# Designed miniproteins, single chains, continued (5), part 61

Each design is a single chain, and the fold is of that chain. pLDDT is the mean over its residues in the fold that is shown.

## One batch from the design tools (miniprotein)

Design m18101
Fold by ESMFold2-Fast:
Structure m18101 (fold): chain A 81 residues (1-81)
Amino acid sequence: SEEAIARAMYALVREIAALADPATKAEILELLDKLMAALEAGDIEAAEAYAEQLQPLVDAVVAGLSDEQLAAAQARARARV
């Protein structure tokens, strides 16, 4: 379901953000909250815009992580779903 996908994505991005520096973490969490609010409101255009802003920040954090750190973040995210 869309709700299950959104919940899984939210949990994973939040766990990845926890491994970032405080400024990057704050920016990711702000954009993630805006993305979730847009999806809840049915504003797909706004949701796509926030997702486009969020993607490079998440990608930059992931690029700095070891495979072990990423696997641990994924495991923590799964425990929250």
Scores: mean pLDDT 84

Design m18102
Fold by ESMFold2-Fast:
Structure m18102 (fold): chain A 69 residues (1-69)
Amino acid sequence: MEEARKKIDEVKKALEPVRKEALERGYSQAEVDYAYATAIEEAINKGMSIDEAIELFKKRVEELRKKRE
């Protein structure tokens, strides 16, 4: 149904400002893109809220940053 498309669009819209902030804070494009893609995938597949998707994205970029250290 159209709910799946709306959910994807809502998550993408909510993550765009957070994605931009991560790039401005010096996270690499690859790290941000990976976190963005996987957060959208998990949010849709697990029925996560927009807030949960945002928190997942933040955790993913932090994990990737720590892996570089």
Scores: mean pLDDT 77

Design m18103
Fold by ESMFold2-Fast:
Order: C-alpha cells, then structure tokens, then sequence
Structure m18103 (fold): chain A 91 residues (1-91)
C-alpha cells in the first residue's frame, strides 16, 4: 500500500479538527473557500481510509463550513450540508 496515503491519513485527523474550529471563526468568503478546498481533499482521504474517527472529523468540518458559509453563499452552504450528511451516514 502507498506510504504517502498512510502519511496523509495521519495528518488528516488534526487538520480536519482544526478546520472545523477555523471555519467557525472565518469572517471572509475567501477564507471559507480556502478552508472548503482543503476540507474536500481530506474528506476524500477520510472516506477512502475507512477510519470512522477520521470520517467523523470530516463531518464536523463540513458542518462548520455549512453554518459559516450561510451569510456569504447559501448555495455553497447547502452543498456542504449535503456532504456532511453523507459523511454522517458513513461514520
């Protein structure tokens, strides 16, 4: 199995938890877009890893992004809510 994937899984846990907290503190649309891009990459890693703790971390990150994005972009917020619901079902 690729060692790079194992290293990405190890780094994903603290990154996703920090991302959820950062999203709640975000005050600009650009910051939320940057955070969502990173969250999308690591959610894919979480789903592929099969680690329920990592999937739960990704769920928290997207839930935070959805809430924070509502005043800036309600369509993006709805997409993040949909992704969070999907991750909840996989946890």
Amino acid sequence: MEKIFEELVASAKPLLDGLAERAKQATTKDELIALSTVALLYAGIAERSGDPELVRAAHRAFKALAEASKPFDPNAAKEYETRAQRLEELA
Scores: mean pLDDT 79

Design m18104
Fold by ESMFold2-Fast:
Structure m18104 (fold): chain A 76 residues (1-76)
Amino acid sequence: SEFERMREALLAALAELEARLDSLSPEELRGAIAFLEGLRDMLRQLAAQNPEYKELYDAAIAAIDATIARLRERLA
């Protein structure tokens, strides 16, 4: 329940970031990618430490990876 609410908040934040892609500068895009990569690495460590919740962390990581891919596409 608490994790579900946090996951929904994360997905909403990622969707808001994607909605703003056309207005982000290259520097802002690089900053967003670096931030999301750090968050992804943290979630991977949490998944390793809490294997019973691995599927929930993996779903969050997948959403972050999809957003990073879209941000990188804008820089290409």
Scores: mean pLDDT 82

Design m18105
Fold by ESMFold2-Fast:
Structure m18105 (fold): chain A 74 residues (1-74)
Amino acid sequence: LSPSQRALLTVQALVDYFLSQLPNMSPEEARKALAALRAFVAELVAEHQADAATVAQIERLLADLEREVERHIA
């Protein structure tokens, strides 16, 4: 796997795990977990020097996750 592919697969796995735990999170826990995940993903993207297409896919995954968190909090 390329570094970009490895970064994308890692983010996908983390998002899938987050979504599986979301129903059991309080609004405060969900907000803190999302902030932590966003920070980690930013570091991961920088470390792996992910290409623009992979960064776009990762941003889409995070945007989709943010919508699910907003729905859970609302």
Scores: mean pLDDT 86

Design m18106
Fold by ESMFold2-Fast:
Structure m18106 (fold): chain A 85 residues (1-85)
Amino acid sequence: DLTEEEIKLAEKIAKEFGIPLNLARAAVDVYIRKKRNEPLPTPEELAERYGISLAAATAILQGKNPKLMEALEKYKEEIDKIAEK
């Protein structure tokens, strides 16, 4: 489950970039786990957890969603700070 800080970041990204909130939450979860060197969920696990398509989950895990990659790059410093906690 996401922390309150991770949820707030996902809500900010969703609003600013016009991305569905569940997709933004999935992306924040994956990228914070990557920063912490934590195991990543499978595409199937990510899709089920956030109610997103398998294709969307795979694109997040592979870093291939252009809007999400732009959003994550813009908020890289905030992601790094959350991952350090």
Scores: mean pLDDT 85

Design m18107
Fold by ESMFold2-Fast:
Structure m18107 (fold): chain A 95 residues (1-95)
Amino acid sequence: MFLTDEQAEADIEEWSRYTEKQIKELEKLVKEGKAREAIQRATNLDVAIRIRVAGYEFEAALGSISPEVVERFRKVAEEHLKKLDEITKKAQEVL
């Protein structure tokens, strides 16, 4: 077994907290007029989130974790990606 549901839930919680901190820092960069830096960092975080979703989907396909854990992470990831899109749009208005 590559990953347990308990390990996946703990990883989701820690990654979510990390991502929320990064999003707050990006919002601050936009307010400070650092639009280009905000867009670059938001793009990198978007890619990182999508890679993690793919990783959990792969583990579920192997039977290591339950589909319900993957579904929970997808919902969290979707909300984070939406916030990153909003930050990118606001940053583009400052450019």
Scores: mean pLDDT 85

Design m18108
Fold by ESMFold2-Fast:
Structure m18108 (fold): chain A 95 residues (1-95)
Amino acid sequence: LEEGKKYLEKGDYDKAIEAYEKALPTHPFEARLGLAIAYYKKGEREKAFELYTQVLLGAMFSKEYELAKKIAEEFAKLTGDPQVGEDLLLAIKRF
């Protein structure tokens, strides 16, 4: 997990993706969030949004609302639009 964050800081998105994929079995929410960020920075925005939505849904179904809020805040910060994260959280909560 920490390895993936280090690669993101270096701009080595392919290695960040590899590291987060390896972390999926032990840290599924954090690893998926890291994958979403790595794909977004790599320019794979559609894939990033898909992964981000999966992470939010997983946190909501696990009743980890504080984690869901943190995930939405981190992705909104990345996109530069805080409303994107809020709108997704509201849509998911409504279902």
Scores: mean pLDDT 70

Design m18109
Fold by ESMFold2-Fast:
Structure m18109 (fold): chain A 100 residues (1-100)
Amino acid sequence: AKEEIEELTEALYEDLLEFIDMLVEEYGLPEEVAEEMRALLEEAKKTLLENPEDIEKIRALLKKIFELARKHLPEEKQELVETMELLAEEFLKAIEKLNS
């Protein structure tokens, strides 16, 4: 379970980090917003590795990341954020099951 949680955590972290970088490079997300999102992602990763049972804190941190993305992206890019949020929720549900 612990090794599986660590693998899922690393996969989620890498996917979200790549997503943030893509938003800066391709969609003009301001770097100061990306820095805030990366800081929230680092806290989420740390929480997943140290206290994976604290799923509500992890969800709250990820929700803040997606809220920042939605605020700073045009309407036509909102579906991209929604898709990534759904992917993140699938990872969290898998981790939650491993904590049971």
Scores: mean pLDDT 85

Design m18110
Fold by ESMFold2-Fast:
Structure m18110 (fold): chain A 57 residues (1-57)
Amino acid sequence: AMAAEEKRIAEEVAREKEELQRLDDIGKNTSVEEAGKFAYELLQRRIRERRRRGAAA
């Protein structure tokens, strides 16, 4: 239905804008060092997960 399709598109656009604003707020509230630490931790988790899948702990 047209109404459902328009609603989905509007919802996706609204979500995208909300995500961008949330990232901006996080960037302002979070120090550069803390942002770097978070990114490093996320990368480390992915590496550990890959190793775990290849060789069981």
Scores: mean pLDDT 67

Design m18111
Fold by ESMFold2-Fast:
Structure m18111 (fold): chain A 114 residues (1-114)
Amino acid sequence: SKLKEAIEKLEEAIKYLEEALKSEDREEMIKHLEEAIRKLEEAYEKLEEVYNENPDNEKLKEALGLVKKALAYAQSALLALEAGDIESAKKHAEEAKKYAEEAKKLLEEELKEK
């Protein structure tokens, strides 16, 4: 199931975002954010395929938008770290995690309805 694969990739992304937020070392935080970004991109691709097969499904559309927001915030966190702004990086990573968790919740609800 592509939907289950998207959920699994989101769970992995959330875990990497949590590890980034717990990191005291900049290089560790960069590594975890890069992994989170990869998993969010993989989740987005899988979810886009599912949505294209079900274009009238509002939960899938909303979840796709939330994954896109999570990806944007994770990328902003990485840029903030490159600029030396660890505080802004953590705030952006927290927002990325929030949107990824909201997307996962919607997809789990969708999976239970089918």
Scores: mean pLDDT 88

Design m18112
Fold by ESMFold2-Fast:
Structure m18112 (fold): chain A 99 residues (1-99)
Amino acid sequence: TAWKDVPAKIRTILEALKVDVNKAIGALLFFRTDGVSLDDVPDPKDFHILVLAIKYAEELDNKRLGALLGVSQVTVSNIIADVEKNYPEIVAKIQQLAK
């Protein structure tokens, strides 16, 4: 993953969706802490949007995204399915902005 380009593209997506970038990144870093469960992440919408933005901006499959986040492919698939079910308009916008 080319992090030199990814943060700027991801931030552009989050800003366009009116997501708090610092809060979303903080949630990702918190989730990467040993012993933290996905259920412990406050305001999961912002975190789920960040995960989806990383997926589309980096063109990652769920297995590689899981490895990057330190979670199983199943966990990533569940996050994506949740966002697609509850916020399909956000998914469409992320896909457009990630091009």
Scores: mean pLDDT 70

Design m18113
Fold by ESMFold2-Fast:
Structure m18113 (fold): chain A 140 residues (1-140)
Amino acid sequence: SEEELLETVQRLAQIGLEKRRLLSPAEAAEELGISTSTLIRNLLETLRLEAEKLGLSEELIEELLEIFSEAIRYLLANPEQGVAWLGLISTMLDYAIKLQEGDKSIIDELEKIAERHKAAGDTLLAFLYGKLAELAKKYS
């Protein structure tokens, strides 16, 4: 439900503040007292509902869900890795809005961010920003 999604988001924000560190999917699920599969479902549903509220097109929402699902699969395969879950969702939504509004300046910005993360060895963020740049080019 939307109430369960809101509770998940609020609890993740609180945990991030209390722990002062990035959380893997398994760590986030444990702190929330839910299964990893329930956490993943709630995160994907949160991204969809927030994207719909922002007036993003269904095509763009589906592309964002595909990118987010791939990021989640990476984190499940690399359990030592953590992420700022709300920051990840917020970043995807912020760039998706700019992309839908036709802001072509974000392409160069996203490519430069992806390159910096790749140079730093931040594989997940390099992937995310790179995919957002590819998506921005499709809508150009």
Scores: mean pLDDT 80

Design m18114
Fold by ESMFold2-Fast:
Structure m18114 (fold): chain A 66 residues (1-66)
Amino acid sequence: MRDKVADAIEKEGIKQSKSEEGKKAAKELSEAVRRGDLPGTSKAANKMIELGVDMDKIHEAAEKAF
């Protein structure tokens, strides 16, 4: 289940990212979710918000994969 959620987050996060920094943060978020790393997940998500990524679409993708 975590792997499916992580895959969904990575795909949607990359799609919603307009910069290489955003795509990197999406990959970091995906890997943190896959590991169950709550602090890493929060850090990566905050970086994506900072870069203007549409987090609502990422949340929708994660919920559908759950």
Scores: mean pLDDT 79

Design m18115
Fold by ESMFold2-Fast:
Structure m18115 (fold): chain A 82 residues (1-82)
Amino acid sequence: MDKLLEEMRRLIDRLSKESPPELSDSIRALGDELIAAIKAGDKVKAAQYATSLGILSSSTGNPVVNELTLEFIRLADEAIAL
């Protein structure tokens, strides 16, 4: 679990840096909330934040941001399944 959460934090930092400045804070906030929900065992909130992050990320049109988001969601799904 802790290794997955650490990798997710690194991916959120990269996502924030690759995203437009106006979306950077929102992406970071959603990512942090998703990690917190996973740590709390709140699977419903975790799924909601993952969906919101995916929608926000896809709106950037940036393939690097999209790839990092897909990897982040994959790690989130693994952590939720534990």
Scores: mean pLDDT 79

Design m18116
Fold by ESMFold2-Fast:
Structure m18116 (fold): chain A 97 residues (1-97)
Amino acid sequence: MQLDKIAEKLTELAKKGATAEELFEEALKLIAKIHGKSLSDVKEAVKNSSVSQYIAISIEFTSTIFLAKKDEKEALESARRAVELLADILGVKLSKE
């Protein structure tokens, strides 16, 4: 499951003290690799996205960080939502099963 594997990796990084910016960067790298695009190309696409989508992703990554050590299941669900929103901006379809 591509979505679950990315969300799990981001949740583990959050447990290790990763910042929201570091989670964003890692998610972009992983999605770029799956999509066969450069990191710079996906960063440009995100920069041109709606402010509301960017804020929503930032909130979900912040939630992942806050919950990573307290409720791993909720942290993982927040990471999944952030990755789904990011994939939507990038026009990438990630496997959900």
Scores: mean pLDDT 80

Design m18117
Fold by ESMFold2-Fast:
Structure m18117 (fold): chain A 80 residues (1-80)
Amino acid sequence: GMFEEMAEKLKKEMEELYEQLKKNPSEEILLQIEILHGMALIVLGVAKVTGELTKKLEELVEEMDKILEEAKRILAEHKK
């Protein structure tokens, strides 16, 4: 549905930023990943209140949670 398509787009953008972060770790790239994750949480919240929550949407957001945690780990390993 529409929320799943929005989440898939956000996940793809997070994956592209994550690949950039692996090559050149930066706080600016991590911030962009955090912003996209925040947008995904808003999509999830709206789907819950509209009765359009699906297991696929929950799984997409859980996958984005994992990308964010891994991105934070990589940046922490490369901090000063």
Scores: mean pLDDT 88

Design m18118
Fold by ESMFold2-Fast:
Structure m18118 (fold): chain A 82 residues (1-82)
Amino acid sequence: MAVKAAEEGYKKMKEYVKQGKIDEAIKALKEGVQKALKLLDENKSKLSKEEIRQIVVRITAIALRGIGDIVDYLLQQKKAEE
């Protein structure tokens, strides 16, 4: 399922953030979202327009949450250096 690929990318991203490996965290989130989009395209003929819309909304929410987590981590590190 496309959403699960995005969720796995987010989960892997969080583990890298905990380790301070931000480049790996960004890559994990990017790869998870890209896999989700590929799976959605491969299965589009089996899905209604509304099902596709709901999947896109969920993938977008996961991606935005992941970006937010990375941004928050970097801003916290910057403030600790000031």
Scores: mean pLDDT 86

Design m18119
Fold by ESMFold2-Fast:
Structure m18119 (fold): chain A 69 residues (1-69)
Amino acid sequence: IPQEILEGLQSSDPLVQAAALYELEALELEAEGKEVAAGLLRAAADHVRSLPELPASEVALVEKELQRL
């Protein structure tokens, strides 16, 4: 796992954590040959970074996914 993604997952900024989680999942999908799905997750990471604040519902989903890791 790239250090930059690990640092993002440990960030106190929910937007940075969410983006790092999507990038991690994209990297895993790319390793499985699922390039289209990986591209969609990278687009989701870029979208999250463009938001001024992560919605509370999305924070809950990100926390659940981080607990799975």
Scores: mean pLDDT 74

Design m18120
Fold by ESMFold2-Fast:
Structure m18120 (fold): chain A 106 residues (1-106)
Amino acid sequence: SEILDLVERAGRLLEEALRLLEGGTPETVEAARRALDLVSDLGKGVRSGSASLDEVLELIDKAIGYVGRAASLAAAAGDRRSTELLLRALDLLNEARWLANKAKKA
């Protein structure tokens, strides 16, 4: 699944960003951690086929919100490397969202 591949790649970027965010502000770490948890749940649901397309879209939207928050907070703190990883994860989740919407309309 192309959606699964994008979600799993986003998860790996979020894991790397979380390691770099260690020692940063608790709010930034919490946002990134919540995004990773949502992306992990999303990946499991897509892989097992148990999640509906509506459930997939809801989880992607929630994950995008948390990644966007973490990226904004990291950028404000001057953490360029974490911001770069978070923005790349955001791009992959937006691609997954577009594909899920396309699949729902097909």
Scores: mean pLDDT 89

Design m18121
Fold by ESMFold2-Fast:
Structure m18121 (fold): chain A 60 residues (1-60)
Amino acid sequence: STPEERERARKLAEQRRKFFELLDEIVKKTPNGEEEATRIVQLAVKEGIDKAMEEAKKLL
């Protein structure tokens, strides 16, 4: 693979890791955290992970 492809893959993996960390924090720290985490996952599928991460951060 090209250096650009490897860098893109690394950034995507890191973004996914941070996203899962945010979901865990929402479950632990937010009232109805499981419901909120589910909503954020659905947002990621619908509008992309960047939008979902921004909304997740607003909940914390």
Scores: mean pLDDT 81

Design m18122
Fold by ESMFold2-Fast:
Structure m18122 (fold): chain A 95 residues (1-95)
Amino acid sequence: SEIERLAREMAQAMLEAGVSLEEVRRGLALAAGAAAAKVLGDSATYARLKAEVEELIATEGAEAAFRRMLKRLRELGLTELAELLERALRLYEEA
């Protein structure tokens, strides 16, 4: 229920911000990459993962980049965060 509450709050904030679906997908992919980097260590890791996410967005699109970062989060044991971000995107898309 906490994940559901936070996902609704995130979706509402994104809707109120007036950002596009593509901007939401890009932002969530970058946020997922940043979270993975924080678990893995330092500013160099953050810079590398940010570059990886931006390259994935450029080559495969923001939706594909987001899905790949969700997989990375789950592999790192951040399953609850992956579920939160995925639910937030779904609630935004359903609005």
Scores: mean pLDDT 81

Design m18123
Fold by ESMFold2-Fast:
Structure m18123 (fold): chain A 74 residues (1-74)
Amino acid sequence: SNERKGAQLFTAGGIAFSAGDYDLAIELYRKALEIIGPDDAAVLRALGRALEKQGRTAEAQRYFEKAAELERQK
């Protein structure tokens, strides 16, 4: 299912992040977002963290702001 595929990609992204492979983590998180949809706060926050590790602060901030807005709407 799409939900299972998205969850597996999110988990794989987390493993890459923990290994310090921020490029791979970003790719896997983006693929998870494509499958799950654009409004997953956990994936958006994980993307933001990986982007911060690469010094991509402006991009990271956009993802954190969207994740925070989604959590407020819950």
Scores: mean pLDDT 85

Design m18124
Fold by ESMFold2-Fast:
Structure m18124 (fold): chain A 102 residues (1-102)
Amino acid sequence: YIEKAKEIIEKEKEEGVKGAKEKGLDHLVPTLEANYEKFTEKVSKGLEKLSEEDQEKIVKALEEGLKDPVKLTSVMFRALARSIETGEPVEDALFEELIKYA
């Protein structure tokens, strides 16, 4: 599941880089790539702490969320609200909300 999550993020990175270049934002490409690399590292480390069942749920939620940015934004807002309410790290709250989304 960790490798599947990395593949999904890599595909989205490639599309994001392509879109930036097509819009003449080539100067932002190094920053965009660095942000995707950091996100991949955080997701990979987070998934390593989870059961295989919860890893599968997060991967499924990422696949569906990336296909629907509006739903992904809703999940992110719920994760932020949960983080504020409980005091847990945003990345932990995000994983819990993604598991529920799947």
Scores: mean pLDDT 71

Design m18125
Fold by ESMFold2-Fast:
Structure m18125 (fold): chain A 64 residues (1-64)
Amino acid sequence: GEVRALTVTVTVPASTSEEEAIARAKEALDAAIPADAVYRITGVEVERTATSVTVTVHALVRLP
């Protein structure tokens, strides 16, 4: 299969903990990947403002 880079960004309310925001971003990543593909997370970035938490997850995905 082909290996490709995938980036997923999730924005949640500022009341959300960074751990919960990262968990939601990982759930979004899982939903974006075909069920039979294998992936590896290569990086996680977290940015917080007064009103939101934005999490960006980088992954390498091996397509079947």
Scores: mean pLDDT 82

Design m18126
Fold by ESMFold2-Fast:
Structure m18126 (fold): chain A 79 residues (1-79)
Amino acid sequence: SMKDQIRAQLEKMIDGLQNMYKQSTDPQLQQDLQDLISRIQQLLQEIDTLSEKEAVRRLTQLQVRYIGLETEYNLLLKQ
């Protein structure tokens, strides 16, 4: 189902964020990564109560934040 695909994507995002957290030494980035993990876990708990449209909308918002943090993480590794 669409919701199962969203769950799989959210779980993959948590794995990526946890990996960035383990590799990061920046306290602010670590906090931002943990905050996003918590937001993704919240959506995983709520997803069965949401419409597919609302679930996709929330996934998209979380994906935008994920890309932002991944960009920050990669910039810190290069500098």
Scores: mean pLDDT 89

Design m18127
Fold by ESMFold2-Fast:
Structure m18127 (fold): chain A 87 residues (1-87)
Amino acid sequence: SSASLSVKAGQSARISLPYDAQPGDFLLIDITVNGDSASLRIRVDGSSATIFVNNAIIRAISDPANQQLIIEVRALSGDHDVIISLS
């Protein structure tokens, strides 16, 4: 699955993406922030990972009870266009 969101300077946004992975599997997450790309690998066990990309803080959290990946984006400065895909 994939999603896109726009976050204005100083604001935060949260989105949930469904997945079909089993508990204990890994999710590969591709994130693009204003054209800059990053990838994350997170285990489906409630684990989370945080990255800094282009003056934004991005936190990804696996939620196996709801079969969802939760993405939280905080824009520290400037406006941010964020694209997220699961592979």
Scores: mean pLDDT 80

Design m18128
Fold by ESMFold2-Fast:
Structure m18128 (fold): chain A 97 residues (1-97)
Amino acid sequence: MLEELLAEIEEQIAKEPTARLYFRLASIYKALGRDDLAAQYRAQAQALMSDDEKALLAKLDDAYKNKDLEEITKLLKEMGFSEEEAFIMAKAMIASS
């Protein structure tokens, strides 16, 4: 699931790079335990992000530290992930912590 989503996002970035796609890529790598790649793509996303998107990223970091599955899922949905994708990613992020 996450690896299939990763491939789709990488293809979309190759065609049209956006802050949201870089952030989605960073979030997936974080869930996979690839902290170095997560940091790299997070930096790319932040360079293109609006202030509102940066605020969501900060809330996601806080929810992750608290292992708040419900809040992580909610924030990922606000960032453009589907309900199912967000829930799977949130569980993976907590499991990898």
Scores: mean pLDDT 76

Design m18129
Fold by ESMFold2-Fast:
Structure m18129 (fold): chain A 65 residues (1-65)
Amino acid sequence: SSTDELIARLRRRIASLPDPDLRRRYQGELDDAEAVLKDPNASVEQKVGAKLRIIGLDLDIELEE
């Protein structure tokens, strides 16, 4: 899925960041959002929120580059 592709791309980009503290923070944020998306008990609203957080992480990482 396009979401899985985005998550995989973000994981690769995060892994290439030189700051280990920033890498841990973004990894944690991405893991939390992915957990919501994979939770069968999560509401549609919660899943939309998680997708928006992933999009926000993509933007934040682009601004760090």
Scores: mean pLDDT 85

Design m18130
Fold by ESMFold2-Fast:
Structure m18130 (fold): chain A 67 residues (1-67)
Amino acid sequence: MEPSWEEIFADIKATADEAVKTNSPTLIVAARLLLVAAEVNGAPQELIDEARKYIDEAAKKVDEKLA
C-alpha cells in the first residue's frame, strides 16, 4: 500500500508547527527534508507547493524569534 499523501503532509505540517512552538531551526530542516522526500516519491505538486509555503512561513517565524 502506498503511503497516504494526506498523512505525510500532515506530518510535515506538524513538524513545522513544532518548530515554531519550540523555536527550533533543526525541526524546520527536518520538515524541509520530509518535503524533499515527498517530492522525490511523486507527491502531487499542489500539496508540495502548499507545504513549502507553510514551512517557509514557519521558518520565518523561527528566524525572527532567534534574532
Scores: mean pLDDT 80

Design m18131
Fold by ESMFold2-Fast:
Structure m18131 (fold): chain A 82 residues (1-82)
Amino acid sequence: MSEEQKRLKEELKKVVGDKSLSIEQRVYLAVERAGIRSGIEPARRDYEAGLISEEEYAERVYESIKNNPSFKDIFEEFLSLL
């Protein structure tokens, strides 16, 4: 695991551990910290337009993250902490 992957993993753990945030908010912040925003833009637009539910938005964000090979293992660990 690279130093960047270790750093990202620790940042994601901090987001997951913040129980003041909803699951959807934690997923969104994790995506922002991972720097893979381009993968969530279509889902975000649909959510803001009221075309999809908050739960469906969270699922689409998760799918965008897990399909990135560099983040798949880190994100599987992230979900195990929720």
Scores: mean pLDDT 65

Design m18132
Fold by ESMFold2-Fast:
Order: sequence, then structure tokens, then C-alpha cells
Structure m18132 (fold): chain A 57 residues (1-57)
Amino acid sequence: ALERLIEALEAGDDEAAERAIVLIVITEGPEVGQRLAELYRRSREEAIREARRELAR
């Protein structure tokens, strides 16, 4: 799910990014999904960095 979000954000595919966030809420939990959704609304670059940090854990 996190890998899918990173791929979508790097490709500029907003529809795929939104679908990946929904999947992250289901698989990783609502706190992780909500944090990534809020970052995505503010900055794609911040959302990519946060998703990469979460994936590295």
C-alpha cells in the first residue's frame, strides 16, 4: 500500500494516490492513512517523504 502511494505520487497520478490512501487506512490503520492524506493535501513532496519514512520502519 505504501509503495503504491509513493509510485502514484511520483507519477503525478492523483486518482491512484487517493486509492492508495484508502488502502493504507485499511491495511496500516486510520492514523497513518489520515496523516498521509493531510500531507498529500498540503504537499506531494512531504507525502512522499512521510510514506518513505513509514515504509522504512
Scores: mean pLDDT 78

Design m18133
Fold by ESMFold2-Fast:
Structure m18133 (fold): chain A 61 residues (1-61)
Amino acid sequence: ARVIGPEEARIILEVVTDKKDVPRAVALAILGSHGEVTLDEALAPLTPEQRAEVLARIAAL
C-alpha cells in the first residue's frame, strides 16, 4: 500500500478544512506527513466527494 507524503497530507487538509470531520482528517494528514499512513487509511474518513477531489489533486501533482 502507498504511504502518503507531506504533499498529499497538505491536499487532504485543504479539502477537509471547511468540513465537520476536520479533527480526524487533520490527525491522519499529520501522521501521513511522517510517512506512517497509507493513502487508503487517509481517505477512509472522507466523504466520496472529498475523496474524489483529493485523488484528482494528487493526480495533478
Scores: mean pLDDT 69

Design m18134
Fold by ESMFold2-Fast:
Structure m18134 (fold): chain A 84 residues (1-84)
Amino acid sequence: MDLGLLDAALLALAMLEEAGYIKIEIDGTTLTITVKDDPVIQATVEELLEDLERAGLATYTKDGNTFTVTFKVPLSLIKKYLSS
């Protein structure tokens, strides 16, 4: 398991939420990410999620401005950097 990639991606998402670019809601190992209607921010989030999916750490779907991410890792690792 690439915990370094997971930690970096979760920290990046937490920083984007603190900056007000995204809103994150956590339900178990499923994360709902609502992104500003900004194509650059949407592309940045999607690239992070693609990296996680390629590493086998998560799967995601996109519906408009919302990403639904299901992690293949324990909830404790997800909550290390993220709070809803």
Scores: mean pLDDT 78

